Designed miniproteins, single chains, continued (3). Designs and how they scored, part 24

Each design is a single chain, and the fold is of that chain. pLDDT is the mean over its residues in the fold that is shown.

## One batch from the design tools (miniprotein)

Design m8808
Fold by ESMFold2-Fast:
Structure m8808 (fold): chain A 94 residues (1-94)
Amino acid sequence: EEEIERLLAEIEKLADEIAEVTGDPSVRKALRNAIEGLRKAKNAFDADVFAALLEMVVAITILSLERQGKDTTKLRELSDRLAEALNRLVEAVA
């Protein structure tokens, strides 16, 4: 229980940092909506689906910024940390 709450807090913190680095309100909203789905997940399958949605939002954002010639080094670091936290959350729910 405490582990799941801790992982959700870490995921939310990483998503906030990603949104802050992008400066895009639409990215923040998409990440927050996916995290809400993750909090409401009742089984490992639902958790995995919302984890995949979070990773996809971040991946698409990075690709878009790279096409614009922006430096994404910090975003890629945050993306890797987010993927690790999401994997641990899905394992904890299973």
Scores: mean pLDDT 82

Design m8809
Fold by ESMFold2-Fast:
Structure m8809 (fold): chain A 96 residues (1-96)
Amino acid sequence: EEEERLKKSDEVRKKLLDAIREALGPGMLDFKELSREKIEGNLYRITLEVYRFDRDRKPVARATVELLVEEVTDENGVKLFLPVDIERISPAERVE
């Protein structure tokens, strides 16, 4: 069922956010998609760059995340990318 797929995707997202917060620390996060590579069928590898910002909205740390996502089409014809696995989270880097 679709609910089971969404539940699994939600667990992966929660795990990802917890891991990012452990690596970068608390604060505002911004996500940028760097690349999307088709692996096979509906499976894609998405590379994201994550920035953590201080109180003055300056980026202070970044990390790169690689996710496996499945492309699905919902009932309204909207394409959704559901995370299925976290392949890699880079070490945190200080931003100038």
Scores: mean pLDDT 78

Design m8810
Fold by ESMFold2-Fast:
Structure m8810 (fold): chain A 62 residues (1-62)
Amino acid sequence: GRTDEVLARIGKLLGISPQEAREIARELGLSPETLYTGLNMLMLLEGKSAQEALEELRKRFG
C-alpha cells in the first residue's frame, strides 16, 4: 500500500530496510508519512543530510 511505498522511500534515503524505517517511525511516535515529510523538510529547507535530519527528528520526538 501507500505506507509500504513510503517506508521503501525512507529506507532508500537512510540506507536501511523498510522494516528498520518502520521501527524508527514507531520509536518516534510518527506515522511513516510524517517521518518521510519531516526528513525531506529538514533536508530541503535546512540543508541537512538524511542522517542529520533523522538525528534532529529524534531530538524533537524521541
Scores: mean pLDDT 87

Design m8811
Fold by ESMFold2-Fast:
Structure m8811 (fold): chain A 68 residues (1-68)
Amino acid sequence: KMDEFLEELDELVVKLFNGEMSYDEFIEEVKKLMEKFGLPQELKDAILSEIEEGKPIVLKRLEEQKKK
């Protein structure tokens, strides 16, 4: 179950860095994915916290992708 969630999360990350979605769309899709897999609140909070820690790197890469 967790491995399937992480595989779909990795797919969303790839789409984000390919410029196929915005960061806001990515966060919405991650939240939908968490609901789909029925993750407990503590785990949802931990994953979202981890994503927020990476936000500056993600936004910098998205800016580079949008210059195409």
Scores: mean pLDDT 75

Design m8812
Fold by ESMFold2-Fast:
Structure m8812 (fold): chain A 93 residues (1-93)
Amino acid sequence: DELIKIVKEVAKELGLDPETIERIIQAVKDPSLELTDEDLEAISKIIQKLREKGYPEEYILKLAAIMVSNLEGIPYEEALKRIKERIEKLKAK
């Protein structure tokens, strides 16, 4: 619920069209849904804005995993694991 609210607000700030916003929200609810290239571009912009605003890594991770799942044609759970591993490596000392 919180992530969906934040995604709606950020997407509106970015001037994304209503159809794209609805598809992204549905993908947040059901990460197995396939997205268009336009939707993936929109998710990329949302992720960038969330990072800029300092939102929790958990929100960024979920959106990034949805994007990677669609781009690489792998299951959401596998994409989530890969993205989490990259983030952990960036923070590990």
Scores: mean pLDDT 79

Design m8813
Fold by ESMFold2-Fast:
Structure m8813 (fold): chain A 75 residues (1-75)
Amino acid sequence: MELAEKARKKLEEAREYADKAEAASPEDRQTLIDKALEALSEGLALATHSSPEVLKEAQREAREIVARLQAVKAA
């Protein structure tokens, strides 16, 4: 239970950093992308030690976040 909640919180942090990266100036974007990827990695690690159901949900959200970060980097 606690690991699933921590995983969701880290994925929320990753989405928040992705939102900030989309709104950021070019000089700040890379730092925010790096922070988003760090939070995403931590969230996925926590999800792997939770349930298979939580891991599936985390992987789906991770794909969405990664796609957004790639789009921001390409812009």
Scores: mean pLDDT 82

Design m8814
Fold by ESMFold2-Fast:
Structure m8814 (fold): chain A 99 residues (1-99)
Amino acid sequence: MLENIKKELEIAKNIGEALRVIGVFDDLVFAVINNDEERLKQAVEDLKRLAGFSDEEIERFIKEIKEAIDNSSNWQELAELLKPIAEVVNKKAIEIMKK
């Protein structure tokens, strides 16, 4: 009955929210690379709202992304340095999906 339909819709919604969190993290990385303050502000707000990251956690991500950019001379080096941050965000997205 309705309870089964509601459960399936909640699973679909949780998957959508998880995918959106991953997309917002990509926006955060691009905002830092392009020094886009407006996009950066939006990505911070979205990560707080959708994934429940604290201001401290997001500030740490921004710092680590900037450090990765400064310490990379090509895309392979940048990708390797961004992996640990991406894994933290991906783990959060998986948790949202499993709700």
Scores: mean pLDDT 77

Design m8815
Fold by ESMFold2-Fast:
Structure m8815 (fold): chain A 68 residues (1-68)
Amino acid sequence: SGMEERQKKVELGKKIEEMRREGVSQAQMAKEWGVSQPTFSKTEKEYLKVLEEELLEEERERRERRRS
């Protein structure tokens, strides 16, 4: 359950980054998700923090996993 919650935050964090690169504003994303902009801002910060931690862990694992 804890891992599934973390995985969901990572996936949503990736989606948020992708939408921002497409020029979607934070206000537009908050509207699409049916939450207030301040609530979305807090959620975004939390999800991006989890995503960053996951990416650092994946980077360490990739350095140890080499295909022959």
Scores: mean pLDDT 75

Design m8816
Fold by ESMFold2-Fast:
Structure m8816 (fold): chain A 77 residues (1-77)
Amino acid sequence: MEELEKELGELFKKVVEAGENASEEDVKRLVETAERLLELQLEKFAKETGDKELTEKAREEAKKYLERLREYLESLV
């Protein structure tokens, strides 16, 4: 998880520093890394809470935010 968090931070920095010149591939990798990190966080949350219903609700909400972020980032390239 820590390695994915570092990778997400590095990709975010690269995209922010590139600004309008950010590559479509870098944006895609940023989104994919964020999705993978979210999946791991949801798995950890499920194990810690034991609440499948709450975990599913968190997954649905997080998926909506990720889709909006993806659409926004893809619109920039």
Scores: mean pLDDT 72

Design m8817
Fold by ESMFold2-Fast:
Structure m8817 (fold): chain A 81 residues (1-81)
Amino acid sequence: DADVKEVEEAIPEMRKAGVSDEEIELILEAARNRVSDPRKAQELAIRLLELRLEALEKAGADVDIDRMRAVIAELKAALEA
């Protein structure tokens, strides 16, 4: 799958940017499911955003947190539709 290949090619850059191996595995699983199971791919993407939001909340980044919260809410609403 082209999507999986693109993510695999980006792994070295993601590691340099401080993305964890755990987050990389979730991104790969989302890419693998994008065509065959779009709902599962969306659920994995929402989980990644929730983990990022928790990290930002602990860091005290108020402006970015509000935007992330809105995006997560929209993605969850789309998943329930």
Scores: mean pLDDT 71

Design m8818
Fold by ESMFold2-Fast:
Structure m8818 (fold): chain A 90 residues (1-90)
Amino acid sequence: SLEIISLLQEAIANDDPEGLREKLLSIGVPEELADLFAEAVRKINELKKQDPDDLEARYKYLKIMNYLIEAAESDDVDEQLELLRKALEL
C-alpha cells in the first residue's frame, strides 16, 4: 500500500513511531500489525543514531527497511506480521 509506505516515510523522518501507530489504526490496520510497524520504525531510528562506521548497525538498518517495504506492499495480514517479526529479530 502506497498509503502505508507514505506513513512509514513520515514516521521515520520525524522519529514518530507513536504517531505512525495512531494513523495506521485510524485507516483500519489491525492493532497487532500497527504495533509491529511502530516497533520496526523505532528500531530503525535507534540504528540511525549509531556510529555511521558501525557496519553491523548499517546492515540491520537496511534489512529492516527491506522487510518494512515488503510488509507495506503485501495485501496479506499474516505475511505482513511474519515479515515485521523477522525485522524485529534483527
Scores: mean pLDDT 86

Design m8819
Fold by ESMFold2-Fast:
Structure m8819 (fold): chain A 55 residues (1-55)
Amino acid sequence: SPIDETVQQLRQLADQYRQALDDNAPQEELQKIRDQIQEVDDRLAELVREAEAAA
């Protein structure tokens, strides 16, 4: 489902963020990952809203 796919994307981004922190990545790289997480999280919220409205 689109929801399951989006949740999987969030998990991958969270893993990337943890790895970047462990690697002491520059703040610019960390900010980029945070921005990507926010975009995917916003998409997930919308998909959940649509699914609840359809149920």
Scores: mean pLDDT 85

Design m8820
Fold by ESMFold2-Fast:
Structure m8820 (fold): chain A 90 residues (1-90)
Amino acid sequence: SEEEFIEKVIETAKELLSKYLSPEDIENVVKRIKEIFEKNKDNKELAISQITLYIMLTLIANGVSYEEAVRIANEFARKILEIYKEYEKK
């Protein structure tokens, strides 16, 4: 279901970002992920791209190096695209 897909995206974000962001910042990322999906309900690929960019910028804003933020954002995007493929294959 769409709810299960979004939940998996949120879980993946929490797993990757908990090492770099405070619990409060993680909560803000979760809220933003939900907002981006709601705004882009007809275009999941665009939502994923916007979420990935938001994560990268949030990491940089929290003191993560540009190179590391790009790496983490790319790992997030890769994992989310795998989840999305499973969602689409249903």
Scores: mean pLDDT 85

Design m8821
Fold by ESMFold2-Fast:
Order: sequence, then C-alpha cells, then structure tokens
Structure m8821 (fold): chain A 87 residues (1-87)
Amino acid sequence: SSEIEQLLKEIDRLLREILALEREGLANRDDPEKLAAVQAKIEEKVAQLKELLEQLRDLGYLSEEEFNKAIASLDAYLKELLARMEA
C-alpha cells in the first residue's frame, strides 16, 4: 500500500541520517560537547525508527517475530556505536 511505501521511505531516510551522524560522531570523538550532541540526535532517530517499525507491524507488514528481531538489531547497533564513540 502507499502507506507502507511511505513508511519504508521514511525508514530509509532515517537510516541514512543515522549513518551520517555516526560518521560525524566518530570524527569528533575528542570533542565531548559535539559527541554528546551527535549521540542525542542518533538516539532520537533510533526512537523514531522504532515508532515506524511499530506502525509497519500494526499494518501487518512485519510479523511480531520480525518486529522483535528488528528492535533487537537496532538496540545492538546503538549499544555498539555508543561504545565505539566513547572508546
């Protein structure tokens, strides 16, 4: 449906923005204020991704199993990314 297509496009946009912020954060690891600002923006966009994934589940595009796997993957990604930025 057009609704699912729109959600998928928004997810792609957010993923691209997170990748750009990841590069910015890694480039500014020695600047605590910039790093904190980048981390906050990444966490906000990950939260938005989770909301869009929940909408895809509610529309029946994702099963509960697929949804849970996607959330677990996002949580693992965020944990690893934050660890790399703080290392």
Scores: mean pLDDT 87

Design m8822
Fold by ESMFold2-Fast:
Structure m8822 (fold): chain A 77 residues (1-77)
Amino acid sequence: QEEVERARREAGRAITEAFYNLRKAEKSTPEEQEKYRKEAEKAIDRAVEHAQRLRDLGDTEGAERVLKAAEEIRKKL
């Protein structure tokens, strides 16, 4: 299913981007930390949107995995 594959790929990219920005925030100056935290939150929002799309397409297990990853990243922000 191309739509499911695309949604999984987009969700994975968003989660990767969120982790990247979270790690950048951890290694940055206090002034830059807010910028990277905001970028991580935006990436989490995109991941959640793709997870909802996955659920609508019937990939509930894929959606739950993405949502769990997003929650774990958000807890570290």
Scores: mean pLDDT 84

Design m8823
Fold by ESMFold2-Fast:
Structure m8823 (fold): chain A 98 residues (1-98)
Amino acid sequence: SAARYTATAIRIIGELYDAELEVKNGRAPPGEEALRKAREAIEREDLVTALGYLHKAMLRGADPEELRELLEEIIELARERKDEPVVREAEKLLKELE
């Protein structure tokens, strides 16, 4: 459904914007803590929240290899769920690590 696609895309944009704002204002957690929170979100299959934490981790200079592994896991889960906007954003973030 186009409506479900749009709703998920808007939530992703909101999470990424909040991530950048928290980093800019010095309120984001350290990269390692953001990675831990991303893993916890992935375990709950809350992939939109996981993308927000991975974006915070990336902006805070977390390990690129760990970021890549978690983004690839999100892509696999999102493909299984047919969650195209999550796949697209995770692939975009993954390309930024190349």
Scores: mean pLDDT 87

Design m8824
Fold by ESMFold2-Fast:
Structure m8824 (fold): chain A 68 residues (1-68)
Amino acid sequence: MVTLEDVETMVASGEVAFARGDYAAAVDAYDLVIGLLEQERETLSPELAELLERAKRRRAEAVAKLAA
């Protein structure tokens, strides 16, 4: 099962990619997080639910950068 620490590490990887201007790698990292958490959404802790919303928001920002 995915742990809070695993998800935080994946989100951090996406944040690092975004900061480097590697928006494609950022989208990939956030897509992985979103896919994993959406499968367990009915049993998510509040902390994991907040990370899911953060990943969705950051993904949208990265996609906007790629579309520009």
Scores: mean pLDDT 80

Design m8825
Fold by ESMFold2-Fast:
Structure m8825 (fold): chain A 82 residues (1-82)
Amino acid sequence: AEEEARALAERGAAGDAAAAEETRRITALALLRLAEELMKTETTPELLAIRARAQAVLAADPPSARERALADALVEETLKKL
C-alpha cells in the first residue's frame, strides 16, 4: 500500500495528471488522519492548520474507497514508526 502510493506519486511526477491528483488527495487524507490522531494527545496551531488544509483539498469530492485504503495504510505505517 505504501509502495502503491509511491508508484502513484512517481506516475504523477512523470506527467500523469490523474495520478498526481489522486496522490495529492491520498496525502491530504493521510495528513488529516494523522493530525486528528496526534490532536487526541495535544492540539497545536500547526496541527489545526494541517487539518484545515487537508479538509480544503478533500472538500470538492469525498474520498474514494481506494483513496481511503491507501491513506489508512500510510497512517498505519507512520504510527508504527512513532
Scores: mean pLDDT 76

Design m8826
Fold by ESMFold2-Fast:
Structure m8826 (fold): chain A 92 residues (1-92)
Amino acid sequence: SIEEFEKQMQAIFDEIAPLLSEEVRKEVAEMLKEIIEKIREGDLLSALVFLMAMGAFLYVAARREKLSKEDVEKIEEGLRRMSKLLIDFVKS
């Protein structure tokens, strides 16, 4: 269900949120909202595009803020898990 997908995406975000600045965290939360809205509209391609844009934003933010290798790896794992959730949702 969309509600289950939203809860799982939010749980992954909550795991990586402590690694992010307040500014980056706010932007990512808005991007997640847009992804969920596109899924509710049935626009799965736009949801994927927004997820890719969020990944690119986090990549740039992590490098600009000079996060540790370990923190970057945690963010990358979070993005991998989010991508898997979206793919699994589309297949359902």
Scores: mean pLDDT 85

Design m8827
Fold by ESMFold2-Fast:
Structure m8827 (fold): chain A 94 residues (1-94)
Amino acid sequence: SMEEIKEQLIELLEEILKFFEEHFPEETDTINKLRELLKQIKEEKDVEKILELVKEFGSLVEDFLRRHALSLEQLERLVELMSKINELAKQLEK
């Protein structure tokens, strides 16, 4: 089920990427960085490296949130997705 946890993690990361593409299509630099990290996560097989890439993904999202005013609905959606990602990442660690 480590493979199943990774697949669920990828699905949530893809949901965040789609959220940015839908609501902030002008943020091409952020979208491209998130897309590249997602690609690296999909191709990576070492759990420690996957976790580091997921942390980088999360840091980019958190940096974006600090620099942009979001609607309450948008903020709640991203927080929900990030929370689920953090829970799955902890399961992948042990």
Scores: mean pLDDT 86

Design m8828
Fold by ESMFold2-Fast:
Structure m8828 (fold): chain A 77 residues (1-77)
Amino acid sequence: PPPPVRIELEVTEQRDDVDRGRRVMRVDGLAVGDGRRTRLGSWTLEATGDSGAALGRAVQALLERALEEGRRLWEER
């Protein structure tokens, strides 16, 4: 199996648009493992509605993308 990798997501920018019921966040992703830090990318998350479920779905989509990029980097090594 590939070595254990921790995915770090850092929120670099956050804006809440209360009148439109949406949240916009810019997030940087890093894969941290085996003594290394590899940048995965920078993404914009947008969640509509004032519910944790909507934000949770956006975070899950981002995590899937970050994990796929991390997996690809480990497979290329």
Scores: mean pLDDT 67

Design m8829
Fold by ESMFold2-Fast:
Structure m8829 (fold): chain A 77 residues (1-77)
Amino acid sequence: SLVDVARELLARRGARISEAEPKDRFPDLNARLAAAGLPPANVKMLAAEAMRRGGVPLEGIAEALGVSVGTVRYWLR
């Protein structure tokens, strides 16, 4: 589930996640979207949403994804 992904990302806090790693962790999601004729998802935005559902603070999400807190706020607005 997205909550499980959020917990995994939180457990790896302090370790920088490359842009490629989140995509590799969601290969089936983009394949499912393509099969449904939908555009590819912004994987970092989906990870941020999952972490928000898991109760992670914005600063923790920003650190885990290697982006600014302002970027996380923009994605979750």
Scores: mean pLDDT 61

Design m8830
Fold by ESMFold2-Fast:
Structure m8830 (fold): chain A 67 residues (1-67)
Amino acid sequence: MSSEEVGELIRHIAEILNKKGKKITLEALGLLIRKVGTDLERLDEAVEKLVKAAKDLITPEHVKKLL
């Protein structure tokens, strides 16, 4: 994966989370991408699960539990 593709993916995740009033740690973001990969459909589903589980901040523990 190119650095440009990774940057776009990070921006996409951040935009979804910002709209839902949530934040994500850099470690949790890295784990999310490693577990789900680059499939936008799977990524959107994973983000939705994390948003529902976290109150304000998505942590690595949320990613490990749900994905």
Scores: mean pLDDT 76

Design m8831
Fold by ESMFold2-Fast:
Structure m8831 (fold): chain A 73 residues (1-73)
Amino acid sequence: GKTRFEEYRANLERVLKYHGVKVPQSVVDKIAKALADKGPDITEEERMKIVKEYLKDYDVPKSTLIALAHSVV
């Protein structure tokens, strides 16, 4: 079966591709790892905070940030 990291990575990649947003794979991997390491019990607000922090330098639309945070549940 997929690990939580592998599942989150795949979901983040899918959302970014669908929204046409390009982010380095290393950044996607860091987000997936940060979210996986926090475990399943974190709030939507905490997921959103993590996603925003790692993507702050990439000018990602707010709608895409929300979709990314929701993809890792």
Scores: mean pLDDT 83

Design m8832
Fold by ESMFold2-Fast:
Structure m8832 (fold): chain A 64 residues (1-64)
Amino acid sequence: MEHYEKGLEYFEQGKYDEALEHLGKALKTKDPSLYPKVYEAIGKVYEAMGKLEMAKYFYELAKK
């Protein structure tokens, strides 16, 4: 399973730290077309954790 997909799986399980770890690794794969999706997913994880300022920051990165 790719790091992006594994990150989403951990997020669905409520394992936010593991989700962020795998989503961060997805950014290292050098697939820039995936970056908006990865940043949006990271934003959702932070939002679920109650870290709204971090969520906002990553949502803005997803928009460029």
Scores: mean pLDDT 80

Design m8833
Fold by ESMFold2-Fast:
Structure m8833 (fold): chain A 88 residues (1-88)
Amino acid sequence: SDEDKEITILMFQMLSDLGGLYLILNKKKKTGSVSDQELAEANSLYNSFLTLAKNLIEKGKKNGDKDLVSLAEKMKNMAEQIHNEIMS
């Protein structure tokens, strides 16, 4: 369905943003530092992720898909943890 396609696209975009955050976190862990550009990039990726996650949760609720809502919330918590580690 068109809804299933939209959900798939949202999931793919969320995974892309999460991957970007993870790359920045891994650089921080390896080097002990993060640049102002990397901090700005992390904030941009995190804000993008939150918007996508909100849309995915709304679609999951509309469709009665509790597993999708649960997955999106878990991914949101993971992104928040990664972002907090980058910003600390």
Scores: mean pLDDT 89

Design m8834
Fold by ESMFold2-Fast:
Structure m8834 (fold): chain A 79 residues (1-79)
Amino acid sequence: EIGTDPISKETVELDTKLLPSGHKFTKKNIEAWLNFSKKDPVSGEEITALEINGKVTPVDLSYSAIDEGIELIREAVLG
């Protein structure tokens, strides 16, 4: 899991896998990158999901949810 992060160029723990490319990054570095761009820094493909500790989280849902999903989350989570 320790490797070179393509964003920081440092030897760090690679805990987050990008889908569909499968490239691995540090969660903090990729979350910072996703605030700026939804494209994989290595391949240039659009990032559709993140896999962290075996859990897959769709990137499109997280980004769309930030703007309009607050209401949707309130209705879905609060009933």
Scores: mean pLDDT 64

Design m8835
Fold by ESMFold2-Fast:
Structure m8835 (fold): chain A 80 residues (1-80)
Amino acid sequence: SKEFYEEVIKSMEDALGLLKEAQKTMPPEEFLELADKFLEDAKKVIELAKKNNAPEEYIEKLEEKLKEAEELRREYLASL
């Protein structure tokens, strides 16, 4: 249902918020491990959403959150 996908998006937004905080406070190895797990889980969620014919608008929102996380990881590595 649409409500289910909205809950998933909110969960990803909350997790992304924690990832942004972790970037400022966690040691590099721990942050990168957390970021890698987030990216892996986000990709799996998007794949499942596509297989279950989720509305395109929700898939786009999920992909936006994935891109934000990929950008955070990339910027972090560039800062090392």
Scores: mean pLDDT 83

Design m8836
Fold by ESMFold2-Fast:
Structure m8836 (fold): chain A 99 residues (1-99)
Amino acid sequence: MDKFREEVRKGLEEAYKDFDKWKEEQLKNIDEVLRKAKEEGWPKEYIEILEKYRDIIENSDSLEDYFEGKAKLAEELGMTNLADIYREFAEEVRKKEEE
C-alpha cells in the first residue's frame, strides 16, 4: 500500500500546481476510455462504473472533493480498503490546503 500511496502523491504534483488543468486532462482521459468501452461493447456494469468515475472528476472543485468522491465509489463497489486510502488522501489534501 505504501508504494500505491507514493504513486498517487507523485501523480498529484501537477494537480497541486494547476487543479483545473489536471481536471481537464483527467476528463479527456476518462472520455477516451468511455468512448472505447461503448464502441467495443463492454459490459454495461463496467461502463456505469466509468461514468460514475467521470461524474466524480467533473463535479470535483478540489482534490479533497475528488478523493471523497473516489472513496464513496470504492465503498459502493465493496473496496473498503481502497475507500479508506482515498479518505486518507482527502484528509492529507485538506490539511495541506490549510497550511
Scores: mean pLDDT 80

Design m8837
Fold by ESMFold2-Fast:
Structure m8837 (fold): chain A 105 residues (1-105)
Amino acid sequence: TTKTKEVDSEKDPYLTLVDIVPSGSTFTVTAEVLEIDEGKEVKLLVIALKEGPDFSSKNILAEVTLKKGEKKTLTFTVPEGYRAAVMVGVDRGAKAKVKVTIETT
């Protein structure tokens, strides 16, 4: 699955949800920063969810930071009994356009 997300830290001061993926599988997530304000960074974050959203840092399965024009891939396995939320954020005061591709391995 491929989605392009426009992220605005003033409208979405929290992380923007890209997708939720099921337990028991290994996934690759590739993020590519198409547009971003100069000197700012995008964060790609994968969080494990047991029952409802749990945005606490203890449940981070994978994370990476990207600069303008960068393309990075994360690989993660979703634990049994969990789902994973794939999320994108941008530095405070910034806007970004990010292409995210999620694939099963």
Scores: mean pLDDT 73

Design m8838
Fold by ESMFold2-Fast:
Structure m8838 (fold): chain A 88 residues (1-88)
Amino acid sequence: SEERARRLLEEARKLLEEAKKKASPEVQKLIDEALKLLEEGLKGDVEAVKRAAYLASKAAVLSEDPEVQELLLRAAQLAGEAGALLES
């Protein structure tokens, strides 16, 4: 459902913002790009949602902080689920 997808994207945005507070400068740049793509996703761009999920996963791999990794992987999962719902 569109309502559920929107809720998942809003939660993913929140998790990315929390991760950014604790992330290295290099990881912060990827998080900023993912946040921008999630804003486009909330406006109806499904491809932006998929790219945001990919960038969140990439940021997690580059992060050495376990808390930042967990936040980013959770954000990627929620964005991926939202993308799948918007395609169905």
Scores: mean pLDDT 87

Design m8839
Fold by ESMFold2-Fast:
Structure m8839 (fold): chain A 97 residues (1-97)
Amino acid sequence: AAEEARRRLEEIVAEAIARLDELVAAGADPMEAGAAVVALAVLLVVATKQIEAGKPVEALRDAAEALARHAEAMEGEIAEVLAEAAERLRAAAEEVA
């Protein structure tokens, strides 16, 4: 459970960051994309610590909820990237539970 949760978390965050980089290359606001990357980086650190504390399912659920809230505060394709990452984290939590 813990190893799978960490693998899924790292994969989902890395893919979201890569998509944000592509959006910036296509003309998206780099400050807004930068804020999204910071949110992803902070959530990766927090969720990793929860997984290490023996709470892999809660880590993924908490990360999903936090990313969904960040998506609501943003607009356009950047918000969509964060919303998709939140959905994937929620699905991963159910798979590792």
Scores: mean pLDDT 86

Design m8840
Fold by ESMFold2-Fast:
Structure m8840 (fold): chain A 91 residues (1-91)
Amino acid sequence: SEIDKLIEKAKELTREARRFVEKALELATSLDPKLREMHVEYAKRAKDLAEEGLELATIAAEQGSRNFALVSGAAKAVIEMAEEVEKMAEE
């Protein structure tokens, strides 16, 4: 169904976002200042992907999906992690 396609797309986006936030964390903890500068770009991309995934999961939920909760929770966790990693550059 179209609702199931929204959930699968949300899962795909959330999985991609997780890969970007994991890379951002690796870069943020690097001893190389040039690599640390790159973590902000990866964190921002992770947040954008996870927010898109969360939006699709929300649309699916509004349309009657019973399978949205897990992907919604996963996307929110990635958004929170991405925001924390991005802020590491400001401190």
Scores: mean pLDDT 84

Design m8841
Fold by ESMFold2-Fast:
Structure m8841 (fold): chain A 80 residues (1-80)
Amino acid sequence: MLEEIEKDIEATVEYVLELWKQGKKDEAIKAVEQAGKIFGVEEEAKKVVEAIKNDASEEEVKKLLERFLKAAKESARKRL
């Protein structure tokens, strides 16, 4: 169970990165907001959304997505 949830979180982060790299900012924002609600990490999701909206650097967006990934995995572990 936990391994499947962690894989889903990783796949979601990759999906958001792909959308953002393709210039689909609105889709990337919606995907990360929805994932934040599903994984219980809305605060970290909001930080990623704000970075994308403010045209932050690739390095900054990746760093925030890494924090989102770690927070989502910790949240999943607490729910199991």
Scores: mean pLDDT 81

Design m8842
Fold by ESMFold2-Fast:
Structure m8842 (fold): chain A 61 residues (1-61)
Amino acid sequence: ASPEERRAALFRELAERLRAAGVAVAVDAEGVIHLAPPASAEQQAALDALLTEFTARLAAV
């Protein structure tokens, strides 16, 4: 798979995990994630943790 396909797969996984945490997420055809503002401190903490994890994972692609 190309680097773009690998990045798109990671963005889809991130979006799925964000949705599981209750964060409203849309992913466009380019694999760009569009986030609604977190509604709670718990959603903000989940967003921060997932962004930290996936920033490292995306840098490794």
Scores: mean pLDDT 75

